Designed miniproteins, single chains. Designs and how they scored, part 105

Each design is a single chain, and the fold is of that chain. pLDDT is the mean over its residues in the fold that is shown.

## One batch from the design tools (miniprotein)

Design m3643
Fold by ESMFold2-Fast:
Structure m3643 (fold): chain A 86 residues (1-86)
Amino acid sequence: ASRVVDLMIEAHEELARELVERFGLSEELARQVAGIVIFGAANGELEKALAEARELLRKAGVPEETIERVIELARRRGLELQERIA
């Protein structure tokens, strides 16, 4: 497999776990949010992916205060992935 794909899988699993453990998101929602963010980060579209993740979280009924914290963590993890890929 591609090095980039392996890094994306690792980052996806790590972010999804953090979203469940730190914010109490369901495993399904955490995996969906992590997938959007990690795919977007890898393709240079992190801010667009964060906007899509924010909408998904609102649609799922997550409180706005929690959404902002999730997006802050997701942005950090996405930027870390971009550095690892470069």
Scores: mean pLDDT 88

Design m3644
Fold by ESMFold2-Fast:
Structure m3644 (fold): chain A 72 residues (1-72)
Amino acid sequence: SSQKQKTIEQIQALIEQMPDLKDELQKLQQLSIKQNREQQFLDFLQSLLERRDNIKDNQIYLQQMNLFMEYI
């Protein structure tokens, strides 16, 4: 659907804002698309980017990505 495509485009734009996490985020994007969880992944990325501006601990970001992978 057009809404799904817009969600995917927004996900790609957010991943481009986090090039240091690009490879891991692209893997999660593919999993989210296969499981129809694109909106949940978009919400996660928006939260991650917002938290990145306020909390610069890479370990926290990796832990959040690992938790997200468990739910996909």
Scores: mean pLDDT 74

Design m3645
Fold by ESMFold2-Fast:
Structure m3645 (fold): chain A 65 residues (1-65)
Amino acid sequence: MLRLAQAEARVMLTAITLGEEVTIEEKGDEITITAAKDLPELRKRMEEIKKQFEKEGIKATIKVS
């Protein structure tokens, strides 16, 4: 879905702006979003993308390393 691609782009841009890495992995009907640090602004973007994925019937998980 176009909206999901836009949400992913926003998360990646936020990570780049903050100098952090975010990895998004898709496996069947599940998406895992992994961030190196738990930054408040990055977390908001990751929560937004999770909400969008779940709205489309895809299970999303957020991980912090």
Scores: mean pLDDT 69

Design m3646
Fold by ESMFold2-Fast:
Structure m3646 (fold): chain A 68 residues (1-68)
Amino acid sequence: MALSPEEAVAIALEKYPEFERAGEPVLGEYKGKEVWEVPLRHKADPSRILAVFVDRYTGEIVDEVELW
């Protein structure tokens, strides 16, 4: 069963509790895997943006990218 965008956000926020949702998750592909790209922003420093890639089927965090 494929994960919803809400489930992907919940997984990302569990790993990064100091962050909050910065926008809508986007469905994409990362190294041959279907992923939810979850944009997060640091609660204390809104200039710190993080993209978390969550596997659509397993919920595994496959990568994360600091955008600034």
Scores: mean pLDDT 83

Design m3647
Fold by ESMFold2-Fast:
Structure m3647 (fold): chain A 61 residues (1-61)
Amino acid sequence: SMEETEKEIEELAKKYGVSKEDVKRLLSGDLREQMKAQAKISLKKNKDPEVIENAKKILES
């Protein structure tokens, strides 16, 4: 339902420290927007140099 989707978006945004817009991109049918949102989360949450490098490449593409 709409209410359930809105609450889920808010919870994910708080959990990962990203905007609701970034979470909506993850739920979109656009693979590029989904990858960008995931890359932003990876940059904030991961300290692995390989993960950081891959996230930067996604954001530049």
Scores: mean pLDDT 72

Design m3648
Fold by ESMFold2-Fast:
Structure m3648 (fold): chain A 58 residues (1-58)
Amino acid sequence: SDSLIDEIFKLLGELQRAKFAKDEDKIKELTARINELLSQLSPEQAAVLRGWLKRVLE
């Protein structure tokens, strides 16, 4: 759903901020939450957003 994708993008933005702050606990929390939401998407939608997640974490 659009609301699910919007939530994932919000969490990706928070994850990027947590990466900048070097907040390891927050990075783990947000990564786990994003992966949980990704499991609710189609494989095609999840693949694109997993690419964004990987980019933020690298």
Scores: mean pLDDT 84

Design m3649
Fold by ESMFold2-Fast:
Order: structure tokens, then sequence, then C-alpha cells
Structure m3649 (fold): chain A 80 residues (1-80)
């Protein structure tokens, strides 16, 4: 379904953000606290996507996608 495809794309985006955060952490140890906080927020978004996918909840998927968009912007700003 369209909702399942959106959730799956969300998981792909999260995996890419996790890789980028790991690179930031390795290059900039001084940013470690912010990286850990963003990793925790990614964990919450993963749960929202998983629940939304399992319950076919379009509103929850859309909310997770919005939070993911905000987090992608924060990661971009954190990149040196």
Amino acid sequence: SAIQERADKGFERIEELERRLAEIKAAHPEKNREVIMLEAELGMIKMMLWVGKKTNDEELIAKAEERLRELEERVRRLEA
C-alpha cells in the first residue's frame, strides 16, 4: 500500500541519517552530545513509523515524516 511504501522510505531516510550522524561523531567528538540527542529522536521516529505501518495510520506516518524532515535539517546544520 501507499502507506507501507511511505513508511519503508522513512526507514531508508533514517538509515541514511544514522550513517551521517556516525560520520559527524567520528569527525567532531565535541558534537557527541548533540549527536546522541538526535539518535534518540531518530529512535522515537522509528517507533512512530513502525506503529503507523502496522496500524495503517496515515496521520501517524505523516507526523513521523514531518519530524524526520525537521531532523534532516538539524543534521545538515550540524555537518561541518
Scores: mean pLDDT 88

Design m3650
Fold by ESMFold2-Fast:
Structure m3650 (fold): chain A 85 residues (1-85)
Amino acid sequence: SKRDQLLQVLRDTRDQVAADERLSPEVKQEALDTLDLFIELAQNDKIPLETVLYFTSDTLRDLSLRHPELRPIADQTQGRLLDIM
């Protein structure tokens, strides 16, 4: 399902953030907390998939603007989200 695809994208992105030794601990923690929130939202089938997709996309854009070091991961994830939308 598209929801399972979204969950896989979010989990893959979380793993990339967790493994990226170039990220400061503070930036890494903010990104991981944000991704964990969206994984929880995506697991709730009562929340419309489009709502989770657009909020995830907007939040990743905001994160990459505030933390340019996240931009490569955010851009890759945005591309995968567009394939689901």
Scores: mean pLDDT 86

Design m3651
Fold by ESMFold2-Fast:
Structure m3651 (fold): chain A 61 residues (1-61)
Amino acid sequence: SKEGKYTVGSVYYLIGDLETAAKYYEEAMKEGYKQAYRNLSEVYEEMGDTDKALEYKKKAA
């Protein structure tokens, strides 16, 4: 489910696996889980990809 993918992404984010967290958040987002946009913005900011972070931040609004 989109909620399940979001939860898995959040677990990977908490343990510091940003690449895997982004993957699961992107799958949740594709299934319409809009909260994942904010999490993707935060993940990409921590990864140093400020352009992607800004784009997902705009979509989260």
Scores: mean pLDDT 83

Design m3652
Fold by ESMFold2-Fast:
Structure m3652 (fold): chain A 70 residues (1-70)
Amino acid sequence: DDSIRRIYEGLLSTVGTHLISLGQQTSQELADEAQAVYKEALELSSIDAKGAKEGLDLVLKKAGEVVDKI
């Protein structure tokens, strides 16, 4: 369903960009990790709605790990 994929893509863009910004404010290592996870998530979201959901789940997991370290 194209509409479901668009919803996940919108959420991914919002969470992913905030994660990158948070990483940049914390350390270069975390910023690099955030960029890598976001890139992987974007690649997954380009496949289908399930991929977009899996990509969002990856970014949310990484965001939780970053928050736990600050």
Scores: mean pLDDT 76

Design m3653
Fold by ESMFold2-Fast:
Structure m3653 (fold): chain A 87 residues (1-87)
Amino acid sequence: ATKANEAGELAAEGGRRAAKGGFEKGNVSLGTAAALLGSGAAFQSTVLKDGKGAARDARAVAELAREVGDKEGAELGEKGAELAEKA
């Protein structure tokens, strides 16, 4: 797998975790933002080959994961950002 593919997978998983936490807490706007940012980071990394854009959105996913208390989701977003910058 390429670093770009790994970055996208990590960001998407972080986004899914943050979205789940947001929706479970009734925060539909946070849940929707997390899902879109995670998917957007994956698209930027794997399709557009935009490592900087992917890293920015993956870090936004990490912040949203922290807001819902998902530490593992935050770590996935941060690792996704690091790999996107190296791709």
Scores: mean pLDDT 85

Design m3654
Fold by ESMFold2-Fast:
Structure m3654 (fold): chain A 104 residues (1-104)
Amino acid sequence: EKLPELIEKLFSEDPKEQAEAVRELGRLAAEGDKETIEKVLPPLIQLLDSPDPEVQVAAVRALGEIARAHPEYREKILPVLEKALTSPDPAVQEAAREALRAIE
């Protein structure tokens, strides 16, 4: 499992590398077990405060996929997605709307 290396890449100086790591970690957590999800959720939530809109969009989409695959994490994820709806960036707002619709 490349989980520790992917988590390190979440804090890369390159927003494209960060967004790629977010997408891969979101996929692994959606397909993964409780231990994987618990390691991935805190850094993904932190990245919603990223100065880069592409990283924020990737994080919102990853959180939505985790909540859709693992409904037991919805209570932790829903407030974060609702906060993303108040983003000044239209792409982040739209990603949050799509994520919320995908999980009812």
Scores: mean pLDDT 83

Design m3655
Fold by ESMFold2-Fast:
Structure m3655 (fold): chain A 98 residues (1-98)
Amino acid sequence: SAALEHLRALGAPQEAIDEVAAVEEEHKKLLELLEKEKPKAEEKLEEIMKKIPDEKKREQLRKIFEEELESMELMIEAIRDIALRNIYARLGVEPPPR
């Protein structure tokens, strides 16, 4: 974890390191949950698609589904980013470079 390595290099207090480690662990759990649920959502989409006779409507629904999954991944990343920025702000330290 770049965030944990950065804070350790700066000699941050152990409470701050533990807080960042907790953020990274929650992020990992959210990504694992999304990956576990994706196949079930795809199966439900295919069942819905079988009931739609219009090919263009099926293509539109598939595109919406893909855009929603991408939006969920971006939200998971945003949650971690906000949490880490708040920790850095409280410590008065610069975030690690991208």
Scores: mean pLDDT 83

Design m3656
Fold by ESMFold2-Fast:
Structure m3656 (fold): chain A 85 residues (1-85)
Amino acid sequence: SKELEEIKREMERLVDETEAKLKKETDPEKIEEIYEEALKKLKELYEKAMAATETQEEKREVAILYTAAVLRLIGLVFDRELEIK
């Protein structure tokens, strides 16, 4: 659906915006806060997306996208923490 596609785009935008925020931050405590807020927002978008699914295939696509986004956020934080040492 159009609604589901819009939520998927919001999830992708959230990850990209989080990457941009992390690149500008050098305080480890603030990096952790950025990560925690991104995870919270991503989970909210995931729950909203799951509620908007109409088929089992759409549910699977949302689950895969969410999992990939979480893993990407973890990788971005890990890379940033290594850079600011």
Scores: mean pLDDT 87

Design m3657
Fold by ESMFold2-Fast:
Structure m3657 (fold): chain A 73 residues (1-73)
Amino acid sequence: SEEEELQRNFRIVFDRAVERALRGEVPEPVSAEEQERAAKLSREEIEELERTDPERAVIAALARADRLILESV
C-alpha cells in the first residue's frame, strides 16, 4: 500500500539522517518555499518522487498530511 511504501522510505531516510548526524554531516535544511511546493504535490507526483528521490517524497507526504489535517477543522 501507499502507506507501507511511505513507511519503508521514511525508515531509509531516517536511518540515513541518523548516520549523517553521527558523522557530523549537517544537511541543508528544506526552505519554506520548498516546503510550500511539497505541500501542493499530488499523490501521483509523490509516488513519482518515491522512485527518484525518496527523501523529498517523505517531506512532500508529511507536508500534504499537515495541510489536510488543518483543512479538516
Scores: mean pLDDT 63

Design m3658
Fold by ESMFold2-Fast:
Structure m3658 (fold): chain A 95 residues (1-95)
Amino acid sequence: SVSDKVQQITDEALQRVREIAEGKLSEDDIQFLQNIVRNAIGLAVRYGATYAIRRARDILDEYKKTASPEQQKVIDEILKVIEEAAERVEKILKE
């Protein structure tokens, strides 16, 4: 079902965030970023990928202001995970 596909995309994106951030960010920061991923996927379901990606980018750009250069690179990789997940959600909803 569409719901099962959205859950699979969510679970894959959350695991990818952990893999990217593990050893580079605190557990609290990883959980914060995973929550941004969950919220972005929810927004993509309701409003489409473009809106979801814009909202996630705004939040992550604010977070990057206090991040080191190494952490900024991690955040940029996580934004790519969000972009991919939001676009995948939009594609399955257009089926």
Scores: mean pLDDT 89

Design m3659
Fold by ESMFold2-Fast:
Structure m3659 (fold): chain A 90 residues (1-90)
Amino acid sequence: SFEKAMELIDEAKPELEELTKELAEKFGDKVIASFSVAVAALAAALELALQADKMSREELVEKLIERTREEAERLAEAFKKLEEEREKKK
């Protein structure tokens, strides 16, 4: 299960790197973008690994990228709000 999840992440790596770049530009923070993509990709890959026998490898990779994009944007927005709140308390 975990090994299959890591294989899916490795296959999607170029698209995940592009997504990280897009989010870094959108939110103005490379660290927030990188963490958001990493967390979202791990969660999506683990869930999709449980369904690996029900879909083609290409469909699994496509769904991984889609789910990672949606969740990473949500996480990046949440992390950016936390950063802004921390700066207000300085």
Scores: mean pLDDT 80

Design m3660
Fold by ESMFold2-Fast:
Structure m3660 (fold): chain A 101 residues (1-101)
Amino acid sequence: MEDLEKLLETVRDLIESLATGDMAAAQRAAENFEKLSPELQKILEDALVEAGRRLAEEGATSPEAQLKAFVDALIEAMKKYGLPDELIEEIRKYAEEVLAR
């Protein structure tokens, strides 16, 4: 449970950083990422790689496009690795809140 809470914190800080350019959020995400288990690190790395690939194909560079690509790739990765639906829903809800700002 603690590892999933750290993953949620890391993802929230990544979402905030991608949407707003908040450098403090980016730093917290990096620090929390290093504290995640190797399996959770791989999920986030796979999501970031896939998001980057999609953004390159679309030619999109806006913060909104970056956030949407990351969240979509992350949700797909989390489902593939069998992470709890409750965690996936919390991440989706937070991303929607940030995108509505």
Scores: mean pLDDT 79

Design m3661
Fold by ESMFold2-Fast:
Structure m3661 (fold): chain A 67 residues (1-67)
Amino acid sequence: LRHNPVVREVLERAGLSTDVDEETVEEIFDVFMDALLEALEKYPNDYEKALEEAIRRAAEEVRERLE
């Protein structure tokens, strides 16, 4: 988990434990990547804002999936 700082940030923003297995890390990363692609279309001139939006959306989806 520490080797994937984006997944950790998503879990922290979702209010979930960062103590998850590698399978869960991969699933969260896939959710983040989908969110990042959509955020980049929304904020083509502001990469930091696109990244922030992607983490926020991924955290919301992960929270809904995991409780």
Scores: mean pLDDT 76

Design m3662
Fold by ESMFold2-Fast:
Order: C-alpha cells, then structure tokens, then sequence
Structure m3662 (fold): chain A 93 residues (1-93)
C-alpha cells in the first residue's frame, strides 16, 4: 500500500524520464552525440525499472514490466536517430 505507492511513483518517474529523453531526442534529430547520450539515459532507466520489477509485489510487477518494454522501445528509437544523424553528417562532410 504505502510501499506499493512508492514503487508505483518511482516507476512513473522512470517512465517519464524515458519519455523526456525520447522527446529530447526527437527535438535533436540532427545531433548524434546527444541522441547517444539520451539512449544511455533511457538504458539506465530500463535497468532500474527491471530491478523494481524483480523486487515488486505481483500487483506492481506488470507496471514495472510495461515500463521496461516502453523504455526498451524508446532506447531502440534513440539509437536509430543517432545512427541516422551520424550518417547524414558524414555524408555532408
């Protein structure tokens, strides 16, 4: 209950951190270094959500697993943005 609410709030914050990193990545599509950095940030959030999932009660585990999946998808897209930006910069330079 109180501990579960605390875990849910932490999962929510991790998901928001991933969402913000992804939004910043989209805003900085032409910056491969920034998108690489944001991908690492998303990856760390995924690792923390995974740890919460392992320690969480059965009621909270689905939310933590959803956060891991969401973060993993965002991480993959951030890496794709970084690769595209790197290619475009090398092509023009």
Amino acid sequence: MEKEKEAIERIRKLREEVDQAYAEGLANKDDPEKNRELALRAGKAVQEASRIAKEATPEVQPLARDAVQYGTEALAELNRLAIRAEKEKKEKQ
Scores: mean pLDDT 80

Design m3663
Fold by ESMFold2-Fast:
Structure m3663 (fold): chain A 107 residues (1-107)
Amino acid sequence: SPTIDLLRSALDDYQAREAQAPSMSKDEVLAQLKDAIELERQMAEQAASLGDDETAAFLRTIARELEKVLEEAKTMSEAEARLLAQMTYGSHSVALAVRIVVLLKEE
């Protein structure tokens, strides 16, 4: 698929620039995605409890898109999963995960 080809190309480019592979395992990537989904769902529930239905709906959408990223990550190789982790590292993975899921849907 174009998305898998894109991820492989990005992995090749990353390996050309980096002398060392990322230290994160696929299992750790999946665990971090699960934690991110849980955090977004907790934040959505808090927003809803405060009457901020628009923010709650937005956060639930983000959690749903992250769940799609998680399901896709389960089908990836260890190297591809590590690349996904790198793409989401250091940012609240929300914006990057949504972008990744949008790209996956365009296939």
Scores: mean pLDDT 66

Design m3664
Fold by ESMFold2-Fast:
Structure m3664 (fold): chain A 92 residues (1-92)
Amino acid sequence: MKLSKKDVVKAIVAILRNALRALKEGEDPKYVYDIASKQIEALTEENNMEEMKKLALEALAKVVELMERGDYEKAEEVIKELEKKLEELLKK
């Protein structure tokens, strides 16, 4: 299914928020990263959004790292910053 750029941004943010929730519930960080990264790659590659893919994967890796360290507040801030950056890319 071909998604609009806005729908791709919404889907990426949802993937990261779902990953954060799974990590808070004690799911294996490696498993969460593997599933979420594959979902991001599929969405961004099908829609030719290489820059969004890079930003989303960097944010996902940082969320996993922060959650493993117990920095829950910073992990949520990373997702909010990603959403803002992706929205800024939509304006170009």
Scores: mean pLDDT 82

Design m3665
Fold by ESMFold2-Fast:
Structure m3665 (fold): chain A 66 residues (1-66)
Amino acid sequence: MSFLERVKKAALSVPSVSEEQAEKLVELLSKNPNATALEIKEYAKEAGLSDEQADKILELLAKLSN
């Protein structure tokens, strides 16, 4: 799976994240595929996600990459 597919799956695994929010996050990350964890969190907030939701997505991405 591509990095963007993993991001979408991680976002949708958080119970309060909508498909629209997950798609917006993927769209923002497609413009910066080398985004750092801090940048991913910033894009998640721009997509309408809370700091807590962004942190959960980052945790899931780290676990899915191992």
Scores: mean pLDDT 78

Design m3666
Fold by ESMFold2-Fast:
Structure m3666 (fold): chain A 85 residues (1-85)
Amino acid sequence: SGIQQYINQVQQLSDEIVSLARNGGPQSQIDQLLNQMQQIINDLISLLSRVAPPEQLQSLSNQLNNLLAQTQAEVAAILAAKAAA
């Protein structure tokens, strides 16, 4: 249950970042939130590395890093579209 709360927090942060980019929020705030998302993921993986089985840790790490990569890609696409308009 605790792990699911962290996954939900990371997902909510992803949604907030994408919404901010769509609404023309400042680049500095988008970058700050992306860095925060990365830090939360890194901290969670670091904490779990001491207690979780390697296979479970790898699966979770892949899931969260894929979400971060998707968030970064969507933000980049939104910003590129705005710059082209």
Scores: mean pLDDT 84

Design m3667
Fold by ESMFold2-Fast:
Structure m3667 (fold): chain A 68 residues (1-68)
Amino acid sequence: TEAAREKARESEALARKTIAETGKAPRKSEEQARVAEEVARKLREIGDALDAALAKGDWEEARKAIAS
């Protein structure tokens, strides 16, 4: 459970790092930057849902949050 949450946070951090790297060299496609930002937002939403389920201590709800 914590591992799944950590995975989501790591993926989000990687997406944000990619955006920051793009900022250093503004030759990267605008489309690529937007895709990275969209992925980061989606991962945060999943993380929030997982956190809510884990706060209840209900692994089944946590599994459903990940599956969504």
Scores: mean pLDDT 66

Design m3668
Fold by ESMFold2-Fast:
Structure m3668 (fold): chain A 97 residues (1-97)
Amino acid sequence: SLEERRKRGQEEVERIRELQKKHGPADAYRELADRYEEEMKKSKDPFEQLALASRALSAYLRYQELKGEVSPEDKERIERLAKKADELAEQITKLLE
C-alpha cells in the first residue's frame, strides 16, 4: 500500500488542480483542508486523526500563503488545528509507552 499511497498523493495533486479551476488557487486549499478536518472527525484511530490533522493544517497554511492575508477567524482555525495536531501527537506518544 506504500506505492498506492504515493500514487494517491499524485492523484491528489491533480485533484487540487481541478479544485483550483473551480474555486481559484487559494480557496482550493481551503476546500481540501475542510475535507481533511471532516475525515479526521469521523476517524476513531489516533494515528489516522493525526495524519488527517497534519494534512488539513498543511492545506490551510498553503491557503494562507497563497491568499497573502486571512481573516482573524481563519487564523483562529489554523491555531486550533495546530493545537489539535499537537494534542494528538502527545496522545500517540503515550500509546507508545
Scores: mean pLDDT 79

Design m3669
Fold by ESMFold2-Fast:
Structure m3669 (fold): chain A 94 residues (1-94)
Amino acid sequence: SALDEELLALYEETIARLEAAKSIEEKVEVLKEFLRRLRDLKIKAQPEKAEEYEQALERTIENIEKLSDEEKEKLIEIVKGYLKQEAARIRERL
């Protein structure tokens, strides 16, 4: 589907940017941009949930910003692993 193609492109771009990033600050900015773009795709798929997705994004970003650098590093590694698994699943169904 068009949504699966857009999701795959977003996941692959985000993985590449996270792997290229040299600082925790740069990786956090990549993660925030990923979350904003993911929100946009979710709203496009379900416009009636726009307010819910926007509130969830704001809360998620605030929670990330409150984390220590060690917790941010752990979160980024978990997210990177998740994105790799999801990208593989999407490729199998395209």
Scores: mean pLDDT 89

Design m3670
Fold by ESMFold2-Fast:
Structure m3670 (fold): chain A 64 residues (1-64)
Amino acid sequence: SAKEGAERVRQFALDKGLSEDEARSFAMAAGGGDPIGGGWTAYFGALEKGLSKEDALRIADLGA
């Protein structure tokens, strides 16, 4: 479900050292019901926060 996807994104972002506010923002973007547009928003946002390309792709995938 979108709610379960959002929680996976939040937990993964926290595990990678992002703040709770950043993790929540990525969870809302990736899991919020636009899996393509929200996923890309989360991907580029994660890269800007210093995550690797692999971890940024993982955030987008977990939110789907």
Scores: mean pLDDT 74

Design m3671
Fold by ESMFold2-Fast:
Structure m3671 (fold): chain A 64 residues (1-64)
Amino acid sequence: SEIDELIEEARKLIEQIDDPVVKAAALKELEELERMREEGADEEKIKKQLRRFISGLKSYLEKN
């Protein structure tokens, strides 16, 4: 599914983070999004938040 593809993309980006504190924070945010999905949050809302999260990860990696 698109959500599973977005989660996989986020995980791959998080793996590229060298700072262990930043990496841990990113993993916690991804865990929260996965938890929201499991608790029945709207799929379009989750996709929107995942896309925003992924954009933030990409921006961080390009600067660092």
Scores: mean pLDDT 86

Design m3672
Fold by ESMFold2-Fast:
Structure m3672 (fold): chain A 77 residues (1-77)
Amino acid sequence: PSSTFAQAVRDAIRKALELAREGKSLEEAGRAAAQILEDAGAEVLSLEVDEEKSTITIRVRGPDGTEVELEIRLPAP
């Protein structure tokens, strides 16, 4: 991926972790991460939250048209 998209992926993961640590829902954390990816020119194809696993899964299509699946694992409460 481009350097801009790679940075957006890192920023998205960081934002999701920050929001989860602040006690925000996994849905809110995932939505914020998805927005960062969209702002970087990616298309968000799906956003799934698994509360039992404390996992956010985001499928995106990058600027080059390649589909990527991001799995963000959060600390258990």
Scores: mean pLDDT 79

Design m3673
Fold by ESMFold2-Fast:
Structure m3673 (fold): chain A 72 residues (1-72)
Amino acid sequence: GEELAREAARADLAGDHEKALELLRKAAEIVGNERAHLYYARAMAELLREQGRLEEAERLERGAEEAEKLLE
């Protein structure tokens, strides 16, 4: 999971936001830790906002906020 997240960060810095989103999605799917999953979900939401995909970003953030309340 973490290796994919680092590769996503490198892709984002290189301006390849689509590849960054794909890598973060894969990291979220394979991570076995709920807090790490929330981290990847929020990172994806931020990249979606940068691309102007606001509805998708808001859906991910809402899901992450609801899941975080269950971990508190």
Scores: mean pLDDT 72

Design m3674
Fold by ESMFold2-Fast:
Structure m3674 (fold): chain A 71 residues (1-71)
Amino acid sequence: SMMDKLLEKYREVINEVKDEKLKKQGLEELEQLEKELQAHQNDPRKQAVLAARLTVLMSELYVEEEILKKK
């Protein structure tokens, strides 16, 4: 499913993060999102909102890592 592919992509992004604190934050956010997805398995609207949130979180993780590379 599209959601499974998005979750897998987010895991890949987290695994590429070198900063330990940022990596832990990403893993915690992924865990929370997976719990919310399980709670709303039969709600397509909530599933779509959670997919959008996942995309935003993935983008934020990229930005945070770029900031850490700059002084």
Scores: mean pLDDT 79

Design m3675
Fold by ESMFold2-Fast:
Structure m3675 (fold): chain A 55 residues (1-55)
Amino acid sequence: SKLMDASAAVAFAGMGDYETAAYLGERAGGDYEKVLEAAKLGPSRMGQYAGDAAS
């Protein structure tokens, strides 16, 4: 489920829904504020986050 939540976070960030991306990133084991910032920085940063969360 963590990998799926991380993948969903990347998808929502790509759609510009940073708050939902941060919520899903927190569910994947991330920090809400860090994921929110990563989502605003763009797809490369969110992709890196998804890889880290899956590890």
Scores: mean pLDDT 72

Design m3676
Fold by ESMFold2-Fast:
Structure m3676 (fold): chain A 57 residues (1-57)
Amino acid sequence: LVQPRLPDVLEADPSNPEEVELIREYRRVLETSRSPAEFDRRVAGLAERNGRLQPSV
């Protein structure tokens, strides 16, 4: 990938239901976004949710 959009979300643990839902939403945003600005806005929301669920380093 020349520009990976999923690095933060792909770090998510798929066994965590919150992370699974986040990945599904991100996938939908990626497929559904009509403009780069809309994509960025939606991704920011998902990244914020992922940050709250993020496990320790």
Scores: mean pLDDT 59

Design m3677
Fold by ESMFold2-Fast:
Structure m3677 (fold): chain A 56 residues (1-56)
Amino acid sequence: LDEEAIARAVREVTGLDEVSARVAAHDIKQAIDKYGLEKALALMPPALAEAVRRAL
């Protein structure tokens, strides 16, 4: 799982700055590692979940 690809997806969907997007990407990666990909995506807004799925 590429945390940098997740950070790009977060920035594209939310418009967050680089630092905030990296923090969000780290949290998303932790959720995927803990709950699995499908469960982690279910916890996200649909637009963000789709962007993260495409980035992987």
Scores: mean pLDDT 80

Design m3678
Fold by ESMFold2-Fast:
Structure m3678 (fold): chain A 79 residues (1-79)
Amino acid sequence: SLQEQRDRVLELARKAVEAIRAGDIEAFEKYAQELISLGKGNPEVEKAVREALEAARAGDTDKAIFYVGKAAQLILDSL
C-alpha cells in the first residue's frame, strides 16, 4: 500500500540519520543502498544519496543528514 511504502521510506531515513550521528558508516552505507533502490532509478535520488555518503565519510554530519532528508523527500514525492 501507499502507507506501507511511506512508512518504509521514513523508517529507513530515521535509521540512516541514527547511523550518521553514531558515526556508523558501514550501517549508513547499507541504508544508503536501500534508499537508492527505493528511488527506482531516479537520478536526483541517487545524487542526493551519493552526496550524503561523501559528507558522512568526510565527517560532515549536518550535510549528510540534509541529503538523506532530500533523498527521502524525493522518494515520498514520487509515490
Scores: mean pLDDT 89

